Designed miniproteins, single chains, continued (2). Designs and how they scored, part 44

Each design is a single chain, and the fold is of that chain. pLDDT is the mean over its residues in the fold that is shown.

## One batch from the design tools (miniprotein)

Design m5512
Fold by ESMFold2-Fast:
Structure m5512 (fold): chain A 100 residues (1-100)
Amino acid sequence: MPSKEELVEEIEKLISELKKEKKPVEDIIHAALQYAADWLEEKSKTLSEEELRKLMEELKEELIKILKKHGFSEEEIKEAEKRLEQMEKSILLNHELDKK
């Protein structure tokens, strides 16, 4: 499992590769968010709810920075933030159910 820093580097690489392939913006954002969500789900298996929430906040900030760096619009970034928040909420709900 990659560290948070390694995950950020892999997401930056993924976005760069998909942009070179001329993928639609929506597909690039979806791929980046899904990669981050899959990593968070694996981390959630070993983290407390408090640790998971802190990691989610840090990852959200890093993803916003990456999207800004790659020239996505403020509107596209806002939609990505909303989608990420929905994914994170789903992961937290599943974490609570698994701890029963």
Scores: mean pLDDT 79

Design m5513
Fold by ESMFold2-Fast:
Structure m5513 (fold): chain A 83 residues (1-83)
Amino acid sequence: MKLSPAQQETLKQIQDVLYERSRQFYAALAAGDADRALAIADQMRDEIVAIIDSNTSLSPELKQQLLDAADRYYALARARAAA
């Protein structure tokens, strides 16, 4: 399925957030700073959800898939930081 330019831009914004915040998250974990890792995970989820929610051109199915993926990533990140 060919994504519209607006949908492609939204996915790129999500990918950029994931890349940048994941690097910060794993750096915090490597430093033993669980509080910082949790704060970064919360920020990453909030940024991704805001991008998804602001885009009215995403199909309901794609929006739900992206939200589910964000929730799964966030749950795993929080579990890892809390362990």
Scores: mean pLDDT 78

Design m5514
Fold by ESMFold2-Fast:
Structure m5514 (fold): chain A 70 residues (1-70)
Amino acid sequence: GAELERELLRRLEEEVGPGTAGLMMDAARYISRKTGVPLEDALRLVLADPRLMTDALNEMIEDAIKKARE
């Protein structure tokens, strides 16, 4: 839930800084929705392979553009 996301974000910002932590969290949320895995597992995937973050962020931008077109 939102409280868990806040806690994860706080821990992440301590490790990588607030900007990078925000991007990683956004990517993890997108991967979670796309694959159906829990947010925590999606975040672990992003941490293990940063390329997944780039791919997820790119897909999020594409999805946002599609929704804005509606």
Scores: mean pLDDT 77

Design m5515
Fold by ESMFold2-Fast:
Structure m5515 (fold): chain A 62 residues (1-62)
Amino acid sequence: TPRTVLLVRHLHEGGRTGLIELTVRRSPSDSPDGSVLVDVTEEEFGERWEMLRRLAEETRRP
């Protein structure tokens, strides 16, 4: 949908080097309800992070 919200969070645990917490939908609990752990390299993370950040910025401002 055109209002798809993607939230990417780096895991501070022993998985932050390649594991990213990705949320597809915003939850009323302010927690990662639809989050998925994706294994990505540092290189892919940088590129995907930029794209996701731009998308999140668009959805944050009504």
Scores: mean pLDDT 46

Design m5516
Fold by ESMFold2-Fast:
Structure m5516 (fold): chain A 75 residues (1-75)
Amino acid sequence: AALRLAELLEKAGYTEVAEKVREAARTLSPVEANLAAAAKLKEIPEEEALKLEEEHYEELQAIDAEARAEGERAA
């Protein structure tokens, strides 16, 4: 989930945030990486985050579903 979010952020032009999320995905457990990715996503201004959701709604929904499934497997 976190790695897919990093790829989406890179495509949207948020390269610095994407690199931080990708590092978390490589070094942390899946659940910890997902939490770190959510925290990094909050660093994006609200207006830009809303535009990202509008442009990439389906991909973000798929990433969220994958993150939820990873949490269920870890629990």
Scores: mean pLDDT 74

Design m5517
Fold by ESMFold2-Fast:
Structure m5517 (fold): chain A 85 residues (1-85)
Amino acid sequence: SAAEEQIRENGVEYFKRVAIDAGVEEEKAEAAGKAALAGKSVIEIVKALGVDAPSEEEAKEILEEIVEKAKPVAEEELEKLEELE
């Protein structure tokens, strides 16, 4: 349970980095990541990124793709974060 929370938290950090590198404002990237972690609707998460989601289906597809990409990296980022401290 705690490990899953850490993986999701690091997924937020990874998502934030990727979004910022793509030109998304830090505040928006962090808000979207936190919304995902809190289990907000996909429309709200995509809205936090500054994108108007025309449908829940499209928003879910975008979010799932981002989360899927972040998943394998989140575990590696957790190890790196512990090493950087």
Scores: mean pLDDT 61

Design m5518
Fold by ESMFold2-Fast:
Structure m5518 (fold): chain A 92 residues (1-92)
Amino acid sequence: MTLDQLIDAVAGLVRRSVEAQIARLDAEAAASKDPAVAEKLRQKRELLERITPELLDELKALVAKKPPNSIQDLLDLLSEVQQRVLDREAES
């Protein structure tokens, strides 16, 4: 596998992960009878869409500097980067 193929695989994984999270939030919002809860879930969905380019760029940069040795290392890195981006946005 080339580094370019690895970066493309990472981009695909990030997009699928975000899409799955958005689908879950949409389902929860649709099931909610509380308009305040539904609104918070919509804001969280919009936040995930907004951070996706930043998450993708940050993860690509990290993979390019130090390629992960396994799929598990890649998944751990994705989880760490997503949490950092979300924490940074939440403090703003």
Scores: mean pLDDT 77

Design m5519
Fold by ESMFold2-Fast:
Structure m5519 (fold): chain A 70 residues (1-70)
Amino acid sequence: SMEELKETILERYKDAMEKMVKNKASEEEVNKWTEEFIKEVNSLPGLSEEEKEEIIKEIEKLKEEAIKKI
């Protein structure tokens, strides 16, 4: 389902952010990784523009929280 796909995408992003924080990644590294992840989300078939926008909005919030921890 779409809800399961969204949850899976956000779960993968959260896991990546937790690993980057643990490994003392720089803000630049977090930003670069997030940019590539967003490109991947935008290239996914079967997601509407609105659904992609919602996912990206949540990703940006998670990025800000990760950057606060480094």
Scores: mean pLDDT 86

Design m5520
Fold by ESMFold2-Fast:
Structure m5520 (fold): chain A 71 residues (1-71)
Amino acid sequence: MEDRVLEAIEAENPEAARHYRRGVEAARAGDVEAALRHTDEAMDLLATDPRAREAFLRASLEAMRAGLEPL
C-alpha cells in the first residue's frame, strides 16, 4: 500500500515521490533522522502541489478502504 501511495505521488510530482521513497528506505534501515528529513521535504512539496496532494489523498483513502473487512 505504501508503494501505491508512492506511485500516485510520482505520477504528479516525482521529486516529492523520491523524498517519500528515501524516507521509507531510511526508516526501514533504522535511520530515524533521515526518515524524518525526507518525509518533511515530501510534505512541503505536496503542500505547494495541489495535483500531487490530491493523488496522495486518493491513494491514502484507497489504502484505508482496503483495510476494511468486506461485508
Scores: mean pLDDT 74

Design m5521
Fold by ESMFold2-Fast:
Structure m5521 (fold): chain A 80 residues (1-80)
Amino acid sequence: DELEKQAILAFLRSYYEGMSEVGKEYLKKMTVEELKEAFPHISDRLATILLRYIREEISDEELIAALPEELQEKAREILA
């Protein structure tokens, strides 16, 4: 879904480029339901993966591998 892809990219850009350390710590405490309130176009599966990444439970490469193939290159660019 194009809306889900755009929401994922927007989330990653906000996290890396605009979010304060306090904001990042707050995100670590969010549930999948709370994340979906902010990003309703993200699936439960991808919301779970993003939260695991934010909590440092998975690596950058593990996050990228879990994304749709067409987003992997763009995500790698954002994380670089």
Scores: mean pLDDT 78

Design m5522
Fold by ESMFold2-Fast:
Structure m5522 (fold): chain A 80 residues (1-80)
Amino acid sequence: SELSELVAKEVGHILRAIGSALEGRRDDAYRDAEAFAELVKQIDLLEGLPEDEANARAQAYLDSVKAELDRLIEEVEKKR
C-alpha cells in the first residue's frame, strides 16, 4: 500500500540520519531528517489530518529529530 511504502521510506531516512550523525556528518544527517519530516506530513495527510496540523506535527518532529542528531554529533565530536 502507499502507506506501507511511505513508512518504509521514513524508517530508511531515520536510519541514514542516525548513521550520518554517528560519523559527525551534520549536513547529511539534516538532509535525511528533513526527508523524514516530509514523509511524516505525507502520511498524516493520507490519514486525513488538516494541512495546518500535518505541517505543525512535521515541524515538531523535525525540530525533535534535529535536536537529537545535534546531541549525537556533539558526543562524537567530543571523542575526536
Scores: mean pLDDT 85

Design m5523
Fold by ESMFold2-Fast:
Structure m5523 (fold): chain A 74 residues (1-74)
Amino acid sequence: SLDKEKMLKTLERMLKEGEELRRKGKNEEAIRVYTTTIRQADKAAELFKDDKEVVEKLQKLKEEAERNKAEVEE
């Protein structure tokens, strides 16, 4: 649905924002963006839990945000 597509696109943009912040050395801001991305992905996965394809995409976005956050915190 349009709402699911909009949510996925929003999370993709948030990941991109986090990457841009990392490139600028704004590590604290990048961590905040990744933390928000993870929380929003979890909420979206619960809302769309009956849509296995959307849940899989949300899980991959969450895992990418978690990996990127961990790399910044290292």
Scores: mean pLDDT 87

Design m5524
Fold by ESMFold2-Fast:
Structure m5524 (fold): chain A 122 residues (1-122)
Amino acid sequence: MRERAKEVLREALAELGIEVSDETLEAAIDKLEAWGYSYEDIINDGLVLALGVILALGKEALPFAKVVDGKVVREGLLIGDRVVEYDHETKEIYVDDKLVAKVETDEEGKRKFVEYAIEAAR
């Protein structure tokens, strides 16, 4: 499972034209594990994968979520001084408290969130 998570993270970085050492990938995965994320989260959750990419780029990111009655209604990443958020109820994406995109589905929302989060880390 760890090797599969490492490969998924490597492929995500390669799509950005970025090659990193195995040691860098291992360090990013170790940080995600320390934060309580599973290998399945890294493989299947686009937001956790985005966090792994940001960590592998040598950037710090802090995930946050607003939970109402056990349901995540808003989630985001604080990346240095940058904030990227997705609102599940309105399907809107915010960068630094500015509306940058509105989508029709949560799947599109998660994909766009990942794109904006990675761009904010560059």
Scores: mean pLDDT 79

Design m5525
Fold by ESMFold2-Fast:
Structure m5525 (fold): chain A 92 residues (1-92)
Amino acid sequence: SAIEEAQAALVDSTRFLARRYGIDPADADALIARLVEIINSDDSVEAQRARAEEVLAAFRAAHPTPAGRAVADAVEAQLRHVLALKAAEAAA
């Protein structure tokens, strides 16, 4: 599905960017695991968005560097795309 493809792209891109920018792989994997859990939860899209924003805010606070910002910004853009697809599916 488009949602599964977008989620896979989020995972792959996050790992790639974390490696490129020198973010600890364990921190990148923890971020991915939390976001995937949220996306696959039975929560509303609005509740998933709020939880994901908290996870990203915590990641930004833990990585207050240009590298951390670059990874977080890219993840946020991809997450917005995944949640937009989920909202469109829920509205259908």
Scores: mean pLDDT 86

Design m5526
Fold by ESMFold2-Fast:
Structure m5526 (fold): chain A 83 residues (1-83)
Amino acid sequence: RLAELAELAERLEAERGAEAEALEAELIAELRPELERLAAEVGVREAILRTSLRLAERLGERLGEPRLAELVREALRELYERL
């Protein structure tokens, strides 16, 4: 799943890099205060997980790549299990 995520990310960067960069900056600015608040409420690890999933969902929706959210969720689950 992590390899699939890397492949999808590489493809999106090659085909839509400028669009993805603009959306990423916009979404990071929107989600930053939510991340900070969640870190105080549920801890840094859980806050990063939840915010990353939301970022992937919104980015995937805006770019028309619904698989992005699923692949990020799987990748984060694997990383979380290794921590």
Scores: mean pLDDT 72

Design m5527
Fold by ESMFold2-Fast:
Structure m5527 (fold): chain A 78 residues (1-78)
Amino acid sequence: SLEERIKRAEEKRKEYQKKLDEWLDKNFTPEERELVKQILDLVEEALRAYEAGDMEKTDELYKQIQELVKKLEELRKK
């Protein structure tokens, strides 16, 4: 059923979230982890803005994502 597919997708999302948190904890500093989480949140927001047809908001969020990605790359080079 559709409800069973949704439930399986939610369970899989929770498992991926746990694996992501464990991977971040193992491979990144607390500052880098916070930055990765912020990037992921902005990506979700940008996708919602894009789907809503808000291109100005999408462009602004995309620029912010690129800036945070560069900051993460610089932190990881140190």
Scores: mean pLDDT 80

Design m5528
Fold by ESMFold2-Fast:
Order: C-alpha cells, then structure tokens, then sequence
Structure m5528 (fold): chain A 76 residues (1-76)
C-alpha cells in the first residue's frame, strides 16, 4: 500500500534532514527540517529508496538545489 511505502521512506528522509509533508496519490512531498549542511550520502540513499519503492517525489520550496541534485543522483 502507499502507507507502507511512505512508512519505509520516512526514516531515510529523516536521516537526510527531510520530512514527509504530504502524500497525494503516488507523490510524496518532502520538506527540509534541518538548518545544517546536506548529507549527500543520505540524500542519495533516499533517492535510491524512492526509486525502488516506485514513488514520485516533489520538493517543498525550502529544499535547496544541492539536496535535490544529491537525491536525483540516487534516484537515477
């Protein structure tokens, strides 16, 4: 189910300094919840997990381009 996929994604999002803000259909919106530097390895792992789970990801405006690029490296 979508709820099970989100539950599996959520701890990886938290490790990357992000949180699940909303879920609409198969699309998960992520927001940034830390003020520190990005954890590139955690963001790449988050991207790989989202890909494996077949989730579409949307980023809130507060997620920097650097975080998004690290995520996309894992998602590809």
Amino acid sequence: SMAEKVARLEPLAIAAGLAVASVEGDTVTLVRVIDGPPDRAALEALGAAARELGLRIRFAPNVPEEDRRAFEAGYA
Scores: mean pLDDT 85

Design m5529
Fold by ESMFold2-Fast:
Structure m5529 (fold): chain A 73 residues (1-73)
Amino acid sequence: SAEELQSTARDIIRLIQQKNFDAARERFTSILPDILMNPHLLSGPLRNELFTALLNNYEHFQDIKPFRNFINP
């Protein structure tokens, strides 16, 4: 659901801020298919905050192939 996706996105941002990258990766990979198929389910500000956090920590997420392809089309 949109509510679950938004809640998980907030959790990922929090985990990144705490430098808990293992937990952040696990949660991000769980929602990545939903983000790729339905990016509109995240609010614009929340989506931008999530992507900014991921890009600023790119080295911790670059090995996730769908994410790499999404950033470098």
Scores: mean pLDDT 77

Design m5530
Fold by ESMFold2-Fast:
Structure m5530 (fold): chain A 87 residues (1-87)
Amino acid sequence: AAPATASVEELKEFARIVVELLEEREKELGRPLTREEVEEAIDRAGEELLKKGLPEERVESLKQYALSLLENSETVEEFVDILKALA
């Protein structure tokens, strides 16, 4: 389900930013990402949305939603596939 305080458009934009950051980081490191590195990308995506004028409460809701998806994903690859489906 979408976060209660964020629009579908905001969720799609957030998902796109997270996916882009994850793909860039994986290329930089030349290895699969750890869950901690994925959490860092989620935080960075939140900062980008704050710069675009989203309220802190909505950004926090989007971050919590993404973290919950990550916790419920067996692998980082599964998490990325879910985000790509949302974007």
Scores: mean pLDDT 82

Design m5531
Fold by ESMFold2-Fast:
Structure m5531 (fold): chain A 72 residues (1-72)
Amino acid sequence: AAPEALALSDPSVRARDSTAEGTVTRSRDAAGREITEVRLTVRAADGRVERVGAAWDAEGRLLSRSREVSVE
């Protein structure tokens, strides 16, 4: 379809239509080493979902980072 609507490109509208939630998970291995994981999920009323994740060890070293966008 041809682009004719501008409401989707309005950041103020998106800020009100989106819900953001995050979780912090701490895990340990058998050696007692702690790993911290953070996940952030942003859900829009139009069915668009963006997921961001990051993990780091007890020394503060970044182990992994991920970002995914999906539409439902």
Scores: mean pLDDT 64

Design m5532
Fold by ESMFold2-Fast:
Structure m5532 (fold): chain A 67 residues (1-67)
Amino acid sequence: DLSSLLQKQLKRQKLLDQQIKQLDDRAAASAAANPGVDTPVVSQSDFERKRPRMDQLREQLRRQFNE
């Protein structure tokens, strides 16, 4: 059933998108709120380490959506 398979993939995509958005939101919030204090990613190296994972997740999501 194509519709069921598509719906399942869409749901998974939404979950991944939400996780990516939350991670993105967290990074944006930390940078916007206090870039020098109480930030989990204070260095470029730490930020870069997290970015590749998010980039890969977004790439996978886009691949799933694009098929």
Scores: mean pLDDT 64

Design m5533
Fold by ESMFold2-Fast:
Structure m5533 (fold): chain A 85 residues (1-85)
Amino acid sequence: ALADEARAEALKRIDETYNEGKKKVPEVKEQLEKLYNEAKTRIDELAARARAASPETQRRLVAEMKRFVDEAIEKMKKLVEEALK
């Protein structure tokens, strides 16, 4: 299903970003873990809403999830980049 595929891809991208970040800067692992857990919660909420929604609303929620994931990844990468300065 569209919602389940979008959720799986979103979680994979967030997991990869979190694991890469904590390897590069172990000192910010707790901050990254907080962002990671917040992102996972939001992804799960959007996926659940999308799964219950009409096809049109599902597409909008999946697009919202994709935008949210892109923003979350950018925020995590910025945290790692700033910690390396």
Scores: mean pLDDT 86

Design m5534
Fold by ESMFold2-Fast:
Structure m5534 (fold): chain A 88 residues (1-88)
Amino acid sequence: SILEEAKKKIAEKAEKAAELSPKYREELLKQAENILAAKTIEELQDEAEGLIAIMYQAAVEDPSVQQELVDLALEAGKTMKEAKELYE
């Protein structure tokens, strides 16, 4: 389904961000779990917005991985937007 593919892709972005940010690893992995637990496209959107906020905070605090975290946040947002357009 569109929902299940989007959940998988966004959760993979959260897991990659967790590898890059030791400080936010626990929060990012928990957000990956929340994303995979989403039952509707609206719940997925809320959880993806939460993930993107954590990614941007991690990027601000660590210049060494800032661009990689910003890129992951943008990719998660794009995946969410595309999934919403296809599902609605």
Scores: mean pLDDT 88

Design m5535
Fold by ESMFold2-Fast:
Structure m5535 (fold): chain A 91 residues (1-91)
Amino acid sequence: FADAVTDTLAELIRESLEKQGRTEEGERLAKAFRDAVRNRRVDDIGVRYVGGEPVGSTNPQTLQVSVRVDGKTLEPAFITMSHSELLERAL
């Protein structure tokens, strides 16, 4: 579960930055996130649902993912995905 969640969040960060034309930066940050989790350097991980859809909803909504590593906040990822799809990918 922990590894699947980490991989899902890393992919979401990469996809978010790729959509902004920042593919190399997205890949770098996703790798840094995976490395930080492996080395126990992650201070905090926040996932915020924007749109007010209920837990388990199949309706797409904006998710904000924020990660703090060694006292530094990584660029937040904004993804349009249903809560149901997120759970399927993470579990």
Scores: mean pLDDT 67

Design m5536
Fold by ESMFold2-Fast:
Structure m5536 (fold): chain A 66 residues (1-66)
Amino acid sequence: MEELKKKIEELKQKGEREVTALRGDAYRRASQAAKTSPEAAQKAENEGRKRIDEVRSKMEEEIKKL
């Protein structure tokens, strides 16, 4: 049982690192888009959120397979 918990924790840590990287990228893109318009910044934020959600969904599926 402890081994399974550690594997879940490792998958969560990997997912969180990927999410953190995507969040940083999304912030950078939104900041650049904000120079063009507030609407472009919102679009960039929405795209970043979608990518983060996809990573989280894949992580949940991997955890369920354990």
Scores: mean pLDDT 80

Design m5537
Fold by ESMFold2-Fast:
Structure m5537 (fold): chain A 86 residues (1-86)
Amino acid sequence: SVEEERRRRREVEEEVRRLVREGEELRKQGKYDKAIELYREAIRLGRRNRLGITLTEAANRLVELLKSLGKEEEAEKVLKEAFAPV
């Protein structure tokens, strides 16, 4: 139903935002590998569920982290993969 689709979309958006928040906390603690893992999961869920704004937020957080670590080629790959045509 339309209501079930709306509820599922909200639940997925909440999960993506949770992953981004947890990733940001890990980043602040210097736990970069775990932060990268959570941001990648957030991007995967956002992309699968076509969550445009939320996907962009998750991708930008990972790109910023990767650039801060000198991993510019990985950051470029993230942008290409996150926004690749379906």
Scores: mean pLDDT 84

Design m5538
Fold by ESMFold2-Fast:
Structure m5538 (fold): chain A 74 residues (1-74)
Amino acid sequence: MSKEEILEGIRRLAEELIDTLSESELMLAVAEYLQAHSAGLSAAEVNELTVEAQRIIEELMRERGVPREVLPAG
């Protein structure tokens, strides 16, 4: 499975579960999915995918009206 395929899987998983799970539960589910499908990837690639997965979840949560405390740009 390629990085692109894993990210697509993460997006689908997040979209399906966002209405069912809390943010922390969704993050855990996505992390478990990433571990299951990242066996052939380097540590650097896994880290990159983890960062992208977090961004996907944060964007979806924001779109669904989950408020986040934002720090001022500095």
Scores: mean pLDDT 74

Design m5539
Fold by ESMFold2-Fast:
Parts: structure tokens; C-alpha cells; sequence
Structure m5539 (fold): chain A 61 residues (1-61)
């Protein structure tokens, strides 16, 4: 589900708080790839929240 994917992505960002930009980008790319397999409504929700989390993570560096 979108919620499970978002929770996994958030946890992965937390585990990789000190990771390089390339590693964070790879995590985001995998999230986006998995989000693309979701139904349209769930995909939109996952993308909106996922991009917020990625933005917050990058801003905190």
C-alpha cells in the first residue's frame, strides 16, 4: 500500500541520515520506481508524501 511504501521510505531515509547525495538519490529512485506500480490514487499519495520527506531530509543536511 501507499502507507507501507511511505513508512519504508521514511525508515530508509532515517537509517541513511549521513549517507551521500548519490545514496539518497538511489533510495529516492527506488521509491519512485515502486510508487509507479501503485494504483493512481495511492501513487499520487505516496509521491506527495515521499517528495515531502525527501525534501525535508535534504534541507536538514
Amino acid sequence: SAEDLIAEFEARLRENADASLEEIQAILDEFLKRAATLPPAERARALARGLELASEHMAAR
Scores: mean pLDDT 80

Design m5540
Fold by ESMFold2-Fast:
Order: structure tokens, then C-alpha cells, then sequence
Structure m5540 (fold): chain A 118 residues (1-118)
């Protein structure tokens, strides 16, 4: 019901805030030499987010949904940090493009889950 959708939205907002704070920390601690490593980690976390989102969609397991949101937030934080370190005007790498595609797939599945409770 509506209460479940509101709970899932709250979890999403809390994880988004944590991702923003993590991205700022990574930018302060790392240099441009870490951009490729951050993009690889982002892709790996994004793939994990897709897997957990698929499991959450099939099983309706809230713990799988929480894991998907957590991995999605980590992927977004690493990509944001990599972008900040290499500059906003820098061309997108293939790793960045692949990670963005996986993030979009996870977001699509997670939004579909939330809408199913509305």
C-alpha cells in the first residue's frame, strides 16, 4: 500500500544523501590517477545494484530492495567522484558509459517496484 511506497522512498532519499557525502569525501582524498579505478568500482557496484533490483522485483523482498539502493548509491558516488576529479567537460569513458547504463537499469527496476505499492 501507500505506506510501503513511502517507506521505500525514504530509504532511497537516505541512501542518496550518503552517496553525496561519500562522493565529496572521495574527491578530497583522491587524485586524477584514481579515476579509472573509481569508474571500474562504479560499474561493479552498478551491476550488483541491477542484480539485487531484479531479485527484489521477483521476490518482493525489502532486504533485496535495500541492498539494491545501497549498491546504486555507492555506484553513483564513485561515478560522481570520478567526474569531479577528471573535470565536468571531460569526455565520457566507456567504463563511465557502461556504469551509467547499469545505473539507469537499476533505477528503472527500483522505480517499478515503488510504483507497484502505489
Amino acid sequence: GKKKAEELKKITLEQTKKAEEEAERLVKELGEEKVEELEKEALEKAKEAVKYAEEAEKTKDIEKFKKAIEKLAEAQAYLAAARALKGEDAEKSELEKEAEKAIEEALYKLRKIIKSYE
Scores: mean pLDDT 85

Design m5541
Fold by ESMFold2-Fast:
Structure m5541 (fold): chain A 75 residues (1-75)
Amino acid sequence: SMEEEAEELKKLFEIARKHALDAIKKGKMTVEEAKKSMLVLFDQEIRKAEEAGNEKVVELLKKMEKDFLEDLEKA
């Protein structure tokens, strides 16, 4: 279902976000490299959700993207 897909995407992006922030903290990647990689993934999934008409998933992904960018500013 669309709700199960939204929950699975949320879990995958939270894992990716935690890995990116941990990699920055450990000096394994720069903030700019993490930003570029994650924005590509967000753009791909937002586009898929928009094409599917899943406005709820689009809103969730955009919020997660904003939260990730704010976390990068604190790193």
Scores: mean pLDDT 80

Design m5542
Fold by ESMFold2-Fast:
Structure m5542 (fold): chain A 63 residues (1-63)
Amino acid sequence: SAADVAAAVAVLERHPSALDALAAPGFGRSYGLSEAAIALAREVAQAHRGESHAAIIEALRRR
């Protein structure tokens, strides 16, 4: 959902290292992210593997 996209974007913008940690259930839950938001962020990060952090966030915003 749009809310899940917004929540995931907000976490990634505040915590550049969070991208690698999003697969860890405890991390996402600590930031109040839903399972859907975590899954969406992981899907976009995998599809854009090797791209810059900013490019991954932009791709996530397009969902």
Scores: mean pLDDT 71

Design m5543
Fold by ESMFold2-Fast:
Structure m5543 (fold): chain A 66 residues (1-66)
Amino acid sequence: SAELEAALAEFAARLEAFLREHPERAPALIAGIRSLIPEIEEKDPEMAKYARRLLARAEAVAAELA
């Protein structure tokens, strides 16, 4: 739904801001997201697409900050 996509976009923006303020926490957060993806995929494959996009974006921000 448009409401869910808007909420996910806002969450992604806040996560990126957090990573820019706390780049030292990026490895732990990225590892955490990666570890949750198989469980999310099993329960909700559609939500797993958003989780993978969030992971890719978090990895891109972490690479930019390294």
Scores: mean pLDDT 81

Design m5544
Fold by ESMFold2-Fast:
Structure m5544 (fold): chain A 84 residues (1-84)
Amino acid sequence: DFKKIVEKVKKLIEEATAHPEEEWELSEEEKKLIEEFLELTKPAVEKLREEGKEALKPEDQEILRAAEEVLEIQREGYEKVLAL
């Protein structure tokens, strides 16, 4: 379920941002979750960049909208979590 993946990734970013003084190491499962999120959103993001929003199917548009906050708005927090 893509929505569950988005929610879990957001939670990881929020927790990393809320506790900047604590040393964190992402578990192997947490790293795989972030990688899976990137792989699942990559085709929709690439298609959007190359062909525009009209080229996206409704399902792909929902994926992009759900991921938009994580990929664009929370970009710095996202990279910080991956660096853990």
Scores: mean pLDDT 61

Design m5545
Fold by ESMFold2-Fast:
Formats: C-alpha cells, sequence, structure tokens
Structure m5545 (fold): chain A 71 residues (1-71)
C-alpha cells in the first residue's frame, strides 16, 4: 500500500525532527519542515515536480533512497 508507506515515512521524519529539536512540532511546522526536506531530497535525486508537487512515484523514489541511506 503506497499511501500507507508514504504516511509511515512522513511520521518517521516528523519523529526524527521532534527528537532533534527536543520538542513536538505543531502540525503546521511539521508540514513546512517535511515539505522542505522532501523538496531538497527530490532536487538531489533529480526528481522533477509536477505543478510544484511531488507525485506518489516521486515519493516512493525518495523513500527507497532514504531506506538505502539507513542501511
Amino acid sequence: DVDRRIQAFIDEIRDIINRHLGRELSDEEAQQRIEQILFTLADYLGIERVDNQLTREAMMRIIDFYEEMKA
């Protein structure tokens, strides 16, 4: 399930940010920070945006890269 995998990844990144800052981010702060991280990773991987948005396919490529970096 792609949507479940994307949501799990977003939740993991939010948890990492919360741990790094030593506090829990608001939903608005989390959304902005996660979006910037995703755009940075997409740019690094050469993934193009469609209408300034990442497609589900783009998200899966970012997740696969992130999982490889963790290994």
Scores: mean pLDDT 81

Design m5546
Fold by ESMFold2-Fast:
Structure m5546 (fold): chain A 82 residues (1-82)
Amino acid sequence: MDREVLEIEVATSMVLIQMAVGRLLGLSDEEIRRLAEETIEKVTEGFDEELAEIAREVATRAMEAYLAGEEINLEELAREAL
């Protein structure tokens, strides 16, 4: 459980970092969403099918929260999805 939570948190953090970098570079919300979706696919490629589905769900929720300007608790999102 704790290792899987950490793996999901790391994958989701990579997505959020890419989104933050995109925003700093002046990308639109649409371009940032696309960048995040492409990053989610790449970071989940190494996971088994069940963990990949959960990580994709958590990363998608974090992406939506980031775009909405909401606070993000990665540990809580990962634990709720597991």
Scores: mean pLDDT 82

Design m5547
Fold by ESMFold2-Fast:
Parts: C-alpha cells; structure tokens; sequence
Structure m5547 (fold): chain A 68 residues (1-68)
C-alpha cells in the first residue's frame, strides 16, 4: 500500500543518513534490520550510489513491513 511504501521510505531515509557516517557498527545494524548484506551497503556507500542504496533499503523495509 502507499502507506507502507511511505513508512518504508521514511525508515530507509533515516537509516541512509546514519550509514552515510561510515560507522561499521551502524552498517552492521542496518544490514541486520533490513536484510541488505553489509558488503552491498559498503559497496554502494563507497561508490556514492546513495539513490540506489536508498531504493534497495526501501524495497527491503517494505517487504519487512508487509510481513508485520
């Protein structure tokens, strides 16, 4: 639903702001919470591919929220 997508995007944007700090603990926590592999997060972050990382996090969080 649009509401679930909006909530997933809101959470993904918050998570992206934290992981953009490059803190390994934050990356580990984000990976655990979203199911996106740490290596994928690190690769996209290192390459400055923030838009792709955001959409990947949105898709993962939307799937999680739909299962709640």
Amino acid sequence: SAALEAEARRRAEAALREIRTGDETVIRVASHETGVPEEEIRRLLAEGRYEELLERLVAALKAHLESE
Scores: mean pLDDT 81

